Designed miniproteins, single chains. Designs and how they scored, part 111

Each design is a single chain, and the fold is of that chain. pLDDT is the mean over its residues in the fold that is shown.

## One batch from the design tools (miniprotein)

Design m3855
Fold by ESMFold2-Fast:
Structure m3855 (fold): chain A 85 residues (1-85)
Amino acid sequence: MEEVRNELKEEGLNEEAIEIILKYLPEFEALKAEVDAAKTEAELQALEPRIREFLVKLYKELYEATKETNPEKAELAKKVLESLK
């Protein structure tokens, strides 16, 4: 947790964006574990809606947190959201 916080600070993220990422980290790790445990293409396809919903939630909050303080990170978040349409 502390190591992840330091890495995000080195990437130039503000404290609000870091707290958002850390808040979503357990859900990300849970989804990653489910993807890693999937044995068939059908199981992976069943996870796609949950992965998409997670990414939309995460990047919407990151965009709102960074749009005034870190425009480059906000633009990246916006591009990710547009790619998920």
Scores: mean pLDDT 75

Design m3856
Fold by ESMFold2-Fast:
Structure m3856 (fold): chain A 80 residues (1-80)
Amino acid sequence: SEREKKQLYNAKAVGYILRYIGDMMDPSTSDEEIEENKRLAIEYADLADPGEGREWAERVIAKIEKNRESMREFFEEKLR
């Protein structure tokens, strides 16, 4: 059903956001893999709620990206 599709797309969007956060915390993860999880999170959010879902995902990702810079610096200090 359309409702089940929307629920699946929202679940996928959240899943990719959580992977993006986890990848940001993992120094072994490639930038390519990080960007792919970001892209998929936005795409699935938009599929679930066209326009609103994309806007929501982009807002969440923007906050994560700001935190990512601080976290990258923190991990690089510990691994040097």
Scores: mean pLDDT 81

Design m3857
Fold by ESMFold2-Fast:
Structure m3857 (fold): chain A 77 residues (1-77)
Amino acid sequence: SMERFEELLEELERLIEKMEEAVRNKDFEQLLELAREFERLVQEAQSLTTTPEQRQRLLELVQRAIEILREAAKLEE
C-alpha cells in the first residue's frame, strides 16, 4: 500500500514533466491524453492515502497539473 503510493507519486511527477513538455511543443492532443492518465493515477493514489502528509503531497501534484492546464489554455488564445 505505502510502496504503491510512492510509485504512483513518482509516476504522477513523471506525467507532470511530460505535460510541461507537451505545452512547450504545443501538442494539445498529447496534453489531453496525459491529463486523462494523470486523473486516473490521482484517483488510484487518493484511494491509498492514509495520512495527512500523503494527502498534502498528492494535492500539491494536482495543483501543479491544474496550473499547467491553465497555462496551456492561455496559449490557445
Scores: mean pLDDT 86

Design m3858
Fold by ESMFold2-Fast:
Structure m3858 (fold): chain A 81 residues (1-81)
Amino acid sequence: MKKELREKGLKLYFEGVRAYAQGNYEEAIKLFEESAKYFEQAGDYDLVAKAYEILSKVYEKLGDTEKAEQYRKKAEEWKKK
């Protein structure tokens, strides 16, 4: 059900936030990408946008400015859905 997909997405999202806070950027990217996929399946587009916003910040920390900009634009697109 959509509620279960959202709950799974939130669990992964908060695991990603923890990884990001600890400087584990590669693990954070994996967790946020998976989280966004669950939020998309749940139809929770605001949470998809939040996951992409954090992905943008993680890529900035890695010095990947191109991917950071791409995820920032994706976040804006999902906010409009």
Scores: mean pLDDT 85

Design m3859
Fold by ESMFold2-Fast:
Structure m3859 (fold): chain A 89 residues (1-89)
Amino acid sequence: MSPEDVDAVARAIVEEGERILASKPEDKEPASEELIENVAGKLRGLLSLVTDPELRERLEELIEQLPKLSEEELERIAEAYDAALSKAP
């Protein structure tokens, strides 16, 4: 996976996560700690490979916001991560 492909994957995930957070209602059932750490681990791995400093900051902010997301929203982010990796050359 090239650095440019990593930045593209990270951008897609960040945009999806930011969209979810922007629509966030006051009332959401919390996800399990295990699921939060699983998704955070995936995003931290991606963060170590991202070269764009603005994108790194946005991804770090998304990771910090993961505990505020529901199980369904976390699964959606994980699916976006897996789908984006599958499209990388």
Scores: mean pLDDT 74

Design m3860
Fold by ESMFold2-Fast:
Structure m3860 (fold): chain A 87 residues (1-87)
Amino acid sequence: DEYEKKLKELEEKIEKAEKELKQVQEAYHKLRNGEPIPAEQVPKYLALVGPVNSNEEFELSFQKKIEEAKKIIKEAEEEKKKLLEEM
């Protein structure tokens, strides 16, 4: 039961990080291609990356968030694999 609980927590952590990664990657690629973030979506992205003052700062913050999300996913996947081997 403790293994199942830990597995579920890791799966939820991975799913959340993958969802955030996808959203940030899509916004980052659009900015790189010269497409601005729609005004109605700006509050959502500010909640994900924190306070920024320009599109250039959004791009840098998205890069950092992408790297952080990938690290979270990698570490959680490694922990999940180890947990499954111990079950």
Scores: mean pLDDT 78

Design m3861
Fold by ESMFold2-Fast:
Structure m3861 (fold): chain A 112 residues (1-112)
Amino acid sequence: MIETEPLSEEQKKALEILRQVIQEAQAAGVDNVERAIAFLREQIERLKKEGAPELAIEYLEALLELLEALGKDPEREREARERALRLELELLGVKPEDAKKLIEEVLAEEEA
């Protein structure tokens, strides 16, 4: 039903950077929200200085906003979660129209 387009070189580079960030977080023992926030802020600043793909930076910023809103601001948490999902689907080559439909399906099937 949902088709993915072949990944561009920019999308591949963004995904590689995101995988490296996740590996570094695991190696650093980032196991709680406060540490995750501090880690993501440092990584975002570093990546901006290195001229990393905008899509990777935007995704990490969406994750940071989600973590900052987590348990404190339900509206901001929901908006940040939706934004992170949209950016993740864009990284995977999903079209914006298909991304919206997939997000609606995922949220509907969450058994909430």
Scores: mean pLDDT 74

Design m3862
Fold by ESMFold2-Fast:
Structure m3862 (fold): chain A 62 residues (1-62)
Amino acid sequence: AAAVREAALAAGASEADAEAVGRATAQGPMKGDGAVTRLVARGVISAEGGERIGRAAAEVGA
């Protein structure tokens, strides 16, 4: 959760959005991926930023 939140902040998300993505990731990969995809689609973060968050989530899950 913390690593995902930190990656989201580094990608340019607000603290609230970063925490929401962290919580969604804790609920499961599908929820986390959906939250990241929405931030990219809305232009809040870049596609590269979204990929970086996804890698952080995978590393925490390992």
Scores: mean pLDDT 74

Design m3863
Fold by ESMFold2-Fast:
Structure m3863 (fold): chain A 96 residues (1-96)
Amino acid sequence: SMERGNELALRAVDLALEAVMLALRGRYEEARRLVEEARRLLDEARRLGASQEVLDLAEEAIELAEEATDPSLSVERLVGIALRIIGLKLDMELLM
């Protein structure tokens, strides 16, 4: 169902945010594993018929989390990524 799909997309964004928090702690291998899990959940959300608008916001959050797994990024950039993902999550919740 769309409702279940939307819920899985939201869970994928929660994992994306957790990955950024791990990257901020220097835990890049764990961060990459969470990004892979978030991507898997987003694929399942799409199969369950999540709304396209929710999927687009979740895709942006996961792409930002993928960027965060680069150990050359500054702490300031990582914090900026985390804040953007939080904003995307709030936008998704307003659509649900």
Scores: mean pLDDT 91

Design m3864
Fold by ESMFold2-Fast:
Structure m3864 (fold): chain A 66 residues (1-66)
Amino acid sequence: MRVVVLRVSGGSGPATVQIVGGEDKTVTATQEDGVGVALLESPSAQIGKVTAPPDADVTIEVLEEP
């Protein structure tokens, strides 16, 4: 199984990543005090479209379980 970690800092508003593979799902990180983090577990997590405010920094990590 894979865990997708979405982090966002700066800008104004949420960051969103679309996970594809099997059923498409959307992960949204809502910022508090300029920082947001969201997690999604999926057996087929692949990174699709990423959307963020134009002045935000976004980091995406994919962690894989054995």
Scores: mean pLDDT 72

Design m3865
Fold by ESMFold2-Fast:
Structure m3865 (fold): chain A 71 residues (1-71)
Amino acid sequence: MEEEVLREIASRNPEAAEHYRLGVEAARAGDIEAALEHTDRAMDLLDTDPEAREAFERASRRAMEQGFEPL
């Protein structure tokens, strides 16, 4: 599911996808501050691209509905 979200974001805004990936990696490493900073940056970039933001929100919502953990 996380890879699907990254692919959708990357197709619309590769810079946002890169920050999202870095945020996930930081979170898995236990660096919560870096994870939040990268995730916030990705969201800020997606705010200027409503289609990419909608794709991200749809993918995350579908993951939740299917019982998978969102990123």
Scores: mean pLDDT 67

Design m3866
Fold by ESMFold2-Fast:
Structure m3866 (fold): chain A 71 residues (1-71)
Amino acid sequence: SITAEQARQALEDAIKSGSGAAAATAAYDLTKHGSKEALQAAVPAAERIIEESTSPAAIAAARKLIEKANE
């Protein structure tokens, strides 16, 4: 299972890389395998992806993560 710290760090690292593909992959992996706690911890980073990213794939994955965190 992905811990809350690992979830946050994975998204932060992906954002820092500037890679939309990395951000999309990290957010998607968290949505599929993350606990509710891990997803909730990742929400601020996901919101940042939606605000700052130019990647449609990263934005879509971040939105799905936030939706799943709120289930």
Scores: mean pLDDT 81

Design m3867
Fold by ESMFold2-Fast:
Structure m3867 (fold): chain A 100 residues (1-100)
Amino acid sequence: LEEVEKIREELEELREKLLEAIENDDIETVLEQVKKMVELMEELVKLFPDDEELRATARAARAALERMKSLDKEKAFRQAEMIAALLESTVLEVLERLKK
């Protein structure tokens, strides 16, 4: 439980940096923040290896991140916001299940 809450807090900090980077048109920082968010989600999968939905979400996010590298800046920014929202929702769902 504490590990998942720590992941949620780190994800929130990364999302704040992501939104700031988008505001500043900094594509390199946007890609770095999304990469860290995806890696954080992959760490969450290691804590719950039997959670198939969590694993599927992490794989989808990783694939979306790789696609961002081939997109124009505006599309990459939109994709980054979508990934961030998906991962935030997923972590909150995991926390809710653990708290019952």
Scores: mean pLDDT 83

Design m3868
Fold by ESMFold2-Fast:
Structure m3868 (fold): chain A 82 residues (1-82)
Amino acid sequence: MKGIELAEKGKKLGEEGKGVEGGRAAALGGTAGQDDVKAGEAAAEAGKAAAEGAKDAEGAAAGAGGAVAGIGAEFGGLLKEK
């Protein structure tokens, strides 16, 4: 499943500490966070499309984007719900 693949790659990047820092940046970004949310959603959508026909190298790139996008989208979703 595309979501699971992105989530798993995001988790591995999070374990390296990169995903967590990206999530904090998205949460703290304020006005920049609004743009990051839109960019994160677009990156997540592109990542899912890439995963659909992806190979390992393409999946790794989508996972890296998905780690940031996933965290950003989660926090951005909370911001948009306001």
Scores: mean pLDDT 49

Design m3869
Fold by ESMFold2-Fast:
Formats: C-alpha cells, structure tokens, sequence
Structure m3869 (fold): chain A 73 residues (1-73)
C-alpha cells in the first residue's frame, strides 16, 4: 500500500465512522493512535477536523488527507 493509499483509506475510515458531531477529540485521537499515527500528527488532524467540520466537511476531509499524506511521504 502506497503512502497516498494509506492516507486516503484512513481519512475515509474517519469520515465514515466518526462524522461529524458524535466524536470527541479524545476518541478521534485514540483511533488515530491505534492506527500507528504519532500523537503530533493526530493532534493536527483533530485541529483540522474541529476547524472545518461544521463549516465545510469537504475541506475538513481534504485538510486531514493532506496532513496524513505529508506524514506517510
């Protein structure tokens, strides 16, 4: 699996499982850590999700994907 495929799969799983109002920051962090994502990267994903989830869900997804792609590259 390529870094891009890993990032896309993880972002899709987050979006389908935890979108949008039913997840706490701690639940999202625990999920990302369980997938082997470092705490620093997980925190960036959480910030992007919080910033955009209520304003532009598509942008939230794109920002999460960008953060994950940069980590896996």
Amino acid sequence: MTPEEKAEELAKEVGSKFYPNEITDEELKEFLLSKGIPEEVAEKVIEAFRKYKDKDPLKAGKEMLKILREYFE
Scores: mean pLDDT 70

Design m3870
Fold by ESMFold2-Fast:
Structure m3870 (fold): chain A 82 residues (1-82)
Amino acid sequence: SDEEAKELEEKIKNDPSLFEKRLKEQLEKDLELAKETGEASEETLEKAYKFLLELYKKKIAGELNDAEIKARLAALQEEIEA
C-alpha cells in the first residue's frame, strides 16, 4: 500500500505525535521479537525507543539536520545489534 505509506509520512510531518505513536508500535513489535528470538534485551529496546523519541523532538525543534539524524540512527542500530 504505497498510498498508505505516503499518506502516513505526510501526516507524521504535520503531526509529530504520530511519530511517537509509530515508535511505540515499533517498540511493541521489537519487544515481541526479542521475547521470541532472544536477540535483544527488552531494556535495550526501551532505551532505543527513548533515544529515538528524543532525536525526533530535536529534529522538529530544528536542532539537528537530516544528516545528523541519520548518523545518530546508524549508531543506535549498531548498539542494538551489539
Scores: mean pLDDT 65

Design m3871
Fold by ESMFold2-Fast:
Formats: sequence, structure tokens, C-alpha cells
Structure m3871 (fold): chain A 104 residues (1-104)
Amino acid sequence: SAAEQALVALLRDLLRTYAPSAEGAEAAGLLLMAETMRGLDDLAAGRVSGRAALLEVTQRAAEWFRENGFDDLAAAFQRAAELLAAGASPADVLAALQALLASL
């Protein structure tokens, strides 16, 4: 859906913006980021779809932000993951995530 693709685009843009520098990145954080970006690329390309795939990449993004000290972003992505797990639509998750990010 358009809302699903918009949510995927927001997740990709945020992860790219906060990607660790080569000089400061821990190996585990780089691997988690690479796996998350691969999942987002698969969703954007339509190779993977659906709530479970969105939930997985959203949870991985929350984990990456938490492990890299971006606690507010980690909380926002964790809230998005909770909404996805509860059955919220991608449009509702996108709106909630945008509202949380605007409050940072």
C-alpha cells in the first residue's frame, strides 16, 4: 500500500541519517544496520511484504537505535513495533511515528 511504502521510506531515511560512521561503529551494530537495511530494501522492492516483515525491520531499527545510544528514537521505533504487533494499519503506525519524532 501507499502507507506501507511511506512507512518503509521513513524507516530507511531515519536509519541512513543515523548510520554509524566507519570510525566509531561497532561490528555488531554494523551487522544489525546492514540486516535492517536489507529488509527495508526488500520491502521497498516488493520482494517481501506484510505486517510480519514490517514488524521485524521496525524492531531491528529500534534495537539499532538503542544499542547506539539514540534512546528517544529507540522508544519511538519500539512504540511503532508495538502498534504493528497489535494490528494497527501502516497508515496509523506512520502517523504515530511521525508524531513521536516531531516531539523529539
Scores: mean pLDDT 75

Design m3872
Fold by ESMFold2-Fast:
Structure m3872 (fold): chain A 74 residues (1-74)
Amino acid sequence: SAEEKLKIVEEAAKAFLEYLKPKLSPEDYAKFKEAVEKALEEVRASLKESQSVEEIYEKLLEKLKPAFEALLNS
């Protein structure tokens, strides 16, 4: 199901946050984590049964682009 595919993407996002946790200040980590959680909510709200795991992941990355840019400039 689309929900099962989204869970795979959510687990990948959690793994990435864990990777970033020791590399960022607590404040930058908290802001980026909030951006990831918001992006996942938006992806879930627009989730379609016909989407592949890759499509869901790409949509998440598109929504996270501003957060990555903010992180690189902080």
Scores: mean pLDDT 83

Design m3873
Fold by ESMFold2-Fast:
Structure m3873 (fold): chain A 78 residues (1-78)
Amino acid sequence: SDAEFEAEVRALEAELQARLEEIRAKYGDSKEGYKLMAQEVIEALRRIAALARAHGRDELAAQIEAQIKKAEAELKKL
């Protein structure tokens, strides 16, 4: 199950990196691009937290959920 969890996380990280590259290519170093990238990172963190819970990693999931709340609060200031 550890190997399965790690493989699923790596797949999500690869998808996230491809999406961030697409946003940067379209929007450059703009505020709009930054907001879209931050939103994609938050969405990826939500998926990783859900995977962590599915694999019985409740402490890790709670840590990620705390990071999501902080990131969402920071985005609202922009």
Scores: mean pLDDT 87

Design m3874
Fold by ESMFold2-Fast:
Structure m3874 (fold): chain A 66 residues (1-66)
Amino acid sequence: SDEETVEKAVELVVSTLRSLGIPVTEELRERIRREARGLVGKVTPAPGVPEHQAIAGLLLPRAAAD
């Protein structure tokens, strides 16, 4: 489902940011979730790549830029 894809993308981005030592606030998490919802159904993943991984790859540079 779209919401399942969104939540998987959010958790992938959040876990990656935390692994890099970047604190994830509730406000940042909600911004990531909003951006992921805007991308679901609009990205064309490479063969074998789940949509949530493609979305996370697009969101990670934006979320890490402060």
Scores: mean pLDDT 82

Design m3875
Fold by ESMFold2-Fast:
Structure m3875 (fold): chain A 76 residues (1-76)
Amino acid sequence: SVAERIDRLVEEFLSTVPERDRARVRELLERVRAAIEAGDLETVKALLAEAKATLPESVYQQFLSLVGEMLRLYLA
């Protein structure tokens, strides 16, 4: 299912995130997923802005790519 694929992608990404940032990235991804499932794209945009402000640039770029993949999978 789409949900199982997204669960796998999230855990794969989190395993590559530095341990110090992992809890924050997990929280942001859980909130993004809930917003996408609710069709709340304004909250998704706000969460991307929060990620950009709080995460290291390299982690943010990977986060942005994953959110794009999640949107494609949920909205396809």
Scores: mean pLDDT 86

Design m3876
Fold by ESMFold2-Fast:
Structure m3876 (fold): chain A 75 residues (1-75)
Amino acid sequence: DTVEKAVQAVYDGNFKEAAEYFKKLVDAGADPSLAYYIAEALHQRGYTEAGDKIRQAADAGDLEGALKVIEELAK
């Protein structure tokens, strides 16, 4: 359910909240493939560069790298 909350936060444009939910996934050792859902939500919202970076991080199995992209959007 935490991944659904992170995805919904992206759709709502609440990147700080999205980062907080995604950090919980990282801290829990969640599967890096969950980052693909965030990348898709970003692409659908027109954040193409951020979505591409998160997709690349997911391909590399790098959940921490994916989180950093979301944190940069929250600034």
Scores: mean pLDDT 83

Design m3877
Fold by ESMFold2-Fast:
Structure m3877 (fold): chain A 62 residues (1-62)
Amino acid sequence: GPAARQAAEAAARGDSLRAGDYAVAGLAKNEGSPEALKAAGTAAGRGDSERAAQYAALAAES
């Protein structure tokens, strides 16, 4: 969904704060895999933008 895709794009450019916000929005809107979105949010929360991008991309494709 749109929020999961925005999370992946934000994380890919190193914006972990925005990536976390979009991952939470994706979870609230039931977009894609909740497990992948939760993992993306957790990675973003610790500043791991590369892992956040990988997980958010998986959620966007599901």
Scores: mean pLDDT 80

Design m3878
Fold by ESMFold2-Fast:
Structure m3878 (fold): chain A 70 residues (1-70)
Amino acid sequence: SFVEELIEEMTSASERERRQLIVILGAHITMTGLLYGEEKAEELKEEALREAEKYKIDEETLELLRKELA
């Protein structure tokens, strides 16, 4: 999925690139909520957090991701 691809890309990205990817992911989820409803946006948020855990995203990046998705 697009969400999984963005999370996977974060594992090899620089600190600046990770911040950019988080913003892109947040925008994608927000747009999905606007177009397809909040339930669909919530599913993508849950997927993003599961993929972050699966790919062993560092705590700093994970905190930034959680803040963006709140």
Scores: mean pLDDT 86

Design m3879
Fold by ESMFold2-Fast:
Structure m3879 (fold): chain A 96 residues (1-96)
Amino acid sequence: EVTLTQPPSVTTKVGSTVTLTCTVSSDSSATYTVNWYKQTPEGVTLVGSSTVSGSGTASLTLSNVQPEDSATYICRATNEETGKEYVGQGTKLTVV
């Protein structure tokens, strides 16, 4: 079984650098492609990608954050061997 864990909310200041995390907990040794999506009412945009082998933490770093970066960021892990997809609960980023 695979579980994706994201912090439910993160608050940061305009102009700062913030790192959002997605922890992949897996009982297999498969490689996962982790894609980061910025979710707004208008839709979902891919904003980052990384890989995790077995269990590990994927990170999305946003530098010089602006108010328009306030959104829900969702990680989605795809098992590279099976194509099976897992979706995190999302992190609500608030820029103040």
Scores: mean pLDDT 85

Design m3880
Fold by ESMFold2-Fast:
Structure m3880 (fold): chain A 61 residues (1-61)
Amino acid sequence: MEVADVGRDGGVARLTVTLDGYEIEVLRAPDEAARRAALEAARDAGESMVKSLRQEAELLS
């Protein structure tokens, strides 16, 4: 399973989370359209990753 279409420039390979929100760090996309597309792709292809990142964010909070 791979999210090659997520984040355009390598997708969510970093899988990093921030205090404010995981989606912002994971994507770090320059374009809002790219961010939205990456989130949709990650949600469909890599939902497990998104869920894991959200759990980390909750633990940090």
Scores: mean pLDDT 50

Design m3881
Fold by ESMFold2-Fast:
Structure m3881 (fold): chain A 89 residues (1-89)
Amino acid sequence: EITVTVVIKLQDGSTISIQVRFNENDSYVSKSITDPHTGHTYVVVIQRDSATNEYTITVIDLDTGASESKTKKLSEMKNGDVFTFNISS
């Protein structure tokens, strides 16, 4: 089981942090968070390609449609890793 912290940098310079847990057998994990200041809802999606052992972490602003993705191999990920995303509309 791996727990990563996703840090979302917002257009106004504020940040939101969300922890996502997954294991190496999970093909898809999603978690949502709402920013209480803007009312925007963000979704963090972690998808695994079992053939390549690559994880794609995507952050989506559901209100604007803005998104950013990062891809990491399983061997490059560990418990406590922090991934920072910059969301622009």
Scores: mean pLDDT 78

Design m3882
Fold by ESMFold2-Fast:
Structure m3882 (fold): chain A 57 residues (1-57)
Amino acid sequence: VSIEESDPVEQRAKDLQLLNKRPDLNEEQREAFEQILLDENLSLEERDRVFRLISSG
């Protein structure tokens, strides 16, 4: 993708980086969060919720 306005791509990258900063999460939990982040039906509200969960840990 050559479009620099790819906010979903930027958000996914940031969310994955935050997920990688959570060494307390086991493999199953990391996979669950990754699946949520990859969900095509994920709304901005759900994405913010996931971001908050990752950030608060």
Scores: mean pLDDT 65

Design m3883
Fold by ESMFold2-Fast:
Structure m3883 (fold): chain A 79 residues (1-79)
Amino acid sequence: SEDDFQRLSSLFTGGSRAIIGSVLSKPTVSVQDLRNAASLTPSQSAKNALLGAADRLEKRGLSTVSSSEAARLILEESK
């Protein structure tokens, strides 16, 4: 949701915000998209949140998810 995007943008700044925003601008997000974004982010907290979201998708047996679901998973991992 837009609320989830706003919360994410308030938690991260600079390059990490731009990278997360870029991933979430797509209608669908893959496990590989999340792992690639994690490798590019300068923030350890953002890296951990992205990798945590990727791991949750793999545990669910999913290779892709909607951008809104990806945003929710990244937020849950940011707590």
Scores: mean pLDDT 82

Design m3884
Fold by ESMFold2-Fast:
Structure m3884 (fold): chain A 82 residues (1-82)
Amino acid sequence: MYVLTATLETPSLEDAQAVADRLKALAEKYGAEVTYSITETDDGALLGARIVAPSKEQAEKIAEELAADPRVRRLHYEIREL
C-alpha cells in the first residue's frame, strides 16, 4: 500500500469542495481511501489530503489528476510506501 499526502490551494472554498469531491470520486475509481480537510483563507482555501492507495501506480494517477485540475494553484505532494 502507498500513501499520497497532498496540500493544495484553491481560489475559493467552493473550488476546494469541488476538488475534494473529485478526489473522493478518483479514490473510489482507483480503490483508494481518502481523508481530507479544508480550511478557508482570505485568498480562497487550503485543502490537505491523505490518500491510501493499493499500488504506487494508483497513487501516481490520483496525483496527476490533482496536478491537472485548473482550480489547483499550489500543489505539494509526496508518495510513500506503507
Scores: mean pLDDT 86

Design m3885
Fold by ESMFold2-Fast:
Structure m3885 (fold): chain A 101 residues (1-101)
Amino acid sequence: TTRPSVEKEKEEVATGDYLSLSAPVRTVLELKALEESGSLAVLSQKEIGKLLGVSQVTVSRARKRYEEIFGEKLVKPSQPAAPLTREELRERAVEIAKQYS
C-alpha cells in the first residue's frame, strides 16, 4: 500500500476533512467487522478499545458515527461469539475490503 496517489488525491478533494476523520472512519469500519463476526456481544467497550488500539471515548464516538453513516445502530447479536484475535479480525477486514473492491 505505497502511495495510492490518484485515489488518495480524489478522496482529499472530495472530502477535505477526510484526513481529520480517517481514524474515526477506520474505527467505524472495524466496529462493523466486529458486529458481523458477532464478537460485539462478548467484548466490552474497554476490550473493543484495546482490540482496535483506541480509547473507550473513541469507541463511543465511533458507535455514534456508525449510526450516522449507516443509518442504523450497532445491534448486539442474540448469542455471544468467542472473542476474535487480532489476526482473525485482520482476516475479516481483508474479506470485507474484497467485497467493497
Scores: mean pLDDT 59

Design m3886
Fold by ESMFold2-Fast:
Structure m3886 (fold): chain A 56 residues (1-56)
Amino acid sequence: ARDYLTKVPGVGNALANKLIDKYGVDGVRTVTDEQLLSVDGVGQGKVNEIKAFRGL
């Protein structure tokens, strides 16, 4: 859900909305590092944080 993304360190509401708009709520949980890095405002640090939260 959108709420899970906003709890990821360094991911605010604007970036969460951008990720959901591009990949969908379920898609964001499973997309590749390359797909996450293709989103404006997402660097390797944010990819690592998002992936860590997928395991919770």
Scores: mean pLDDT 72

Design m3887
Fold by ESMFold2-Fast:
Structure m3887 (fold): chain A 95 residues (1-95)
Amino acid sequence: SEKEDEEFEKELRELAEEAERNPDPARLRELARSLTDEETAARLEEFYERLLELWDDEEKAVAAGREFAAEFKDASPRVKFALQLYAKAARLEAE
């Protein structure tokens, strides 16, 4: 339902604003897990770990980001936002 997506988008924006005021990798990961199921979270956690391993290789990190963005391009807004939160958490953890 369009109304359900609108209600969720508003709530998601409020959560994103709160997370941005006090950026913490653990808090971002917690928020990301709350936005998806355990199976999807496990796949996104692989992305997070991969970005941590590539902390000093920007070209490979960008390539990995594009690969995961392509994999989830048709996913729900929740999953897409969770992916963005995991990417942000990895950047904060690395640098």
Scores: mean pLDDT 75

Design m3888
Fold by ESMFold2-Fast:
Structure m3888 (fold): chain A 68 residues (1-68)
Amino acid sequence: STMEKKRELVKKLEEAGKKYKDSDFELYLALNELTAVELLELDGKELSEGGKKVKEHAKEVIEKYKKK
C-alpha cells in the first residue's frame, strides 16, 4: 500500500541519518531531499519545477557518492 511505502521511505531515511548524518552530511541531505520528493509522488501529485530540480540535484549527489 502507499502508506506502507511511505513508512519504508521514512524508516530508510532514519537509518541513513544514523549512518551518514555525522560522517557524510551532503549524502544525508540528498537522501532527505529525495525522500521528501518520493513521498509527494506517492500522493499522486505532479512535482513543481522546483521539486523536479530538487529531485535532479539529489540524484546527482547520490550518484557522485556511488562513484567512489
Scores: mean pLDDT 81

Design m3889
Fold by ESMFold2-Fast:
Structure m3889 (fold): chain A 100 residues (1-100)
Amino acid sequence: MPSIEERLLEVLSRLSEEEQRKVAIALLEAAVTLAENDPSVPEELVEELKELLRKLKEGEISAFEAVKRLFEIIKKLPPEVQKKVLAIVGMAVEESEAAL
């Protein structure tokens, strides 16, 4: 099976640029919320997620670039937090695939 990252990128490729941005923003907002509420997450990673979300909201980066950077940050998260973020992303991918 393709990875969650590959499945998400495939979903984004089938959406309009506006829909791509909405999906990427929702995923980053969820990741920020999880990271902020878990004391095991280093502050530097929380700030990196917030900066990535800001850049995406301001149109400084594409939804594809934001998703790729998000997965790089996820790999640096504590294993339990990584599992929670990947579960939320997986659910969003399944919902988006069902809508296509």
Scores: mean pLDDT 82

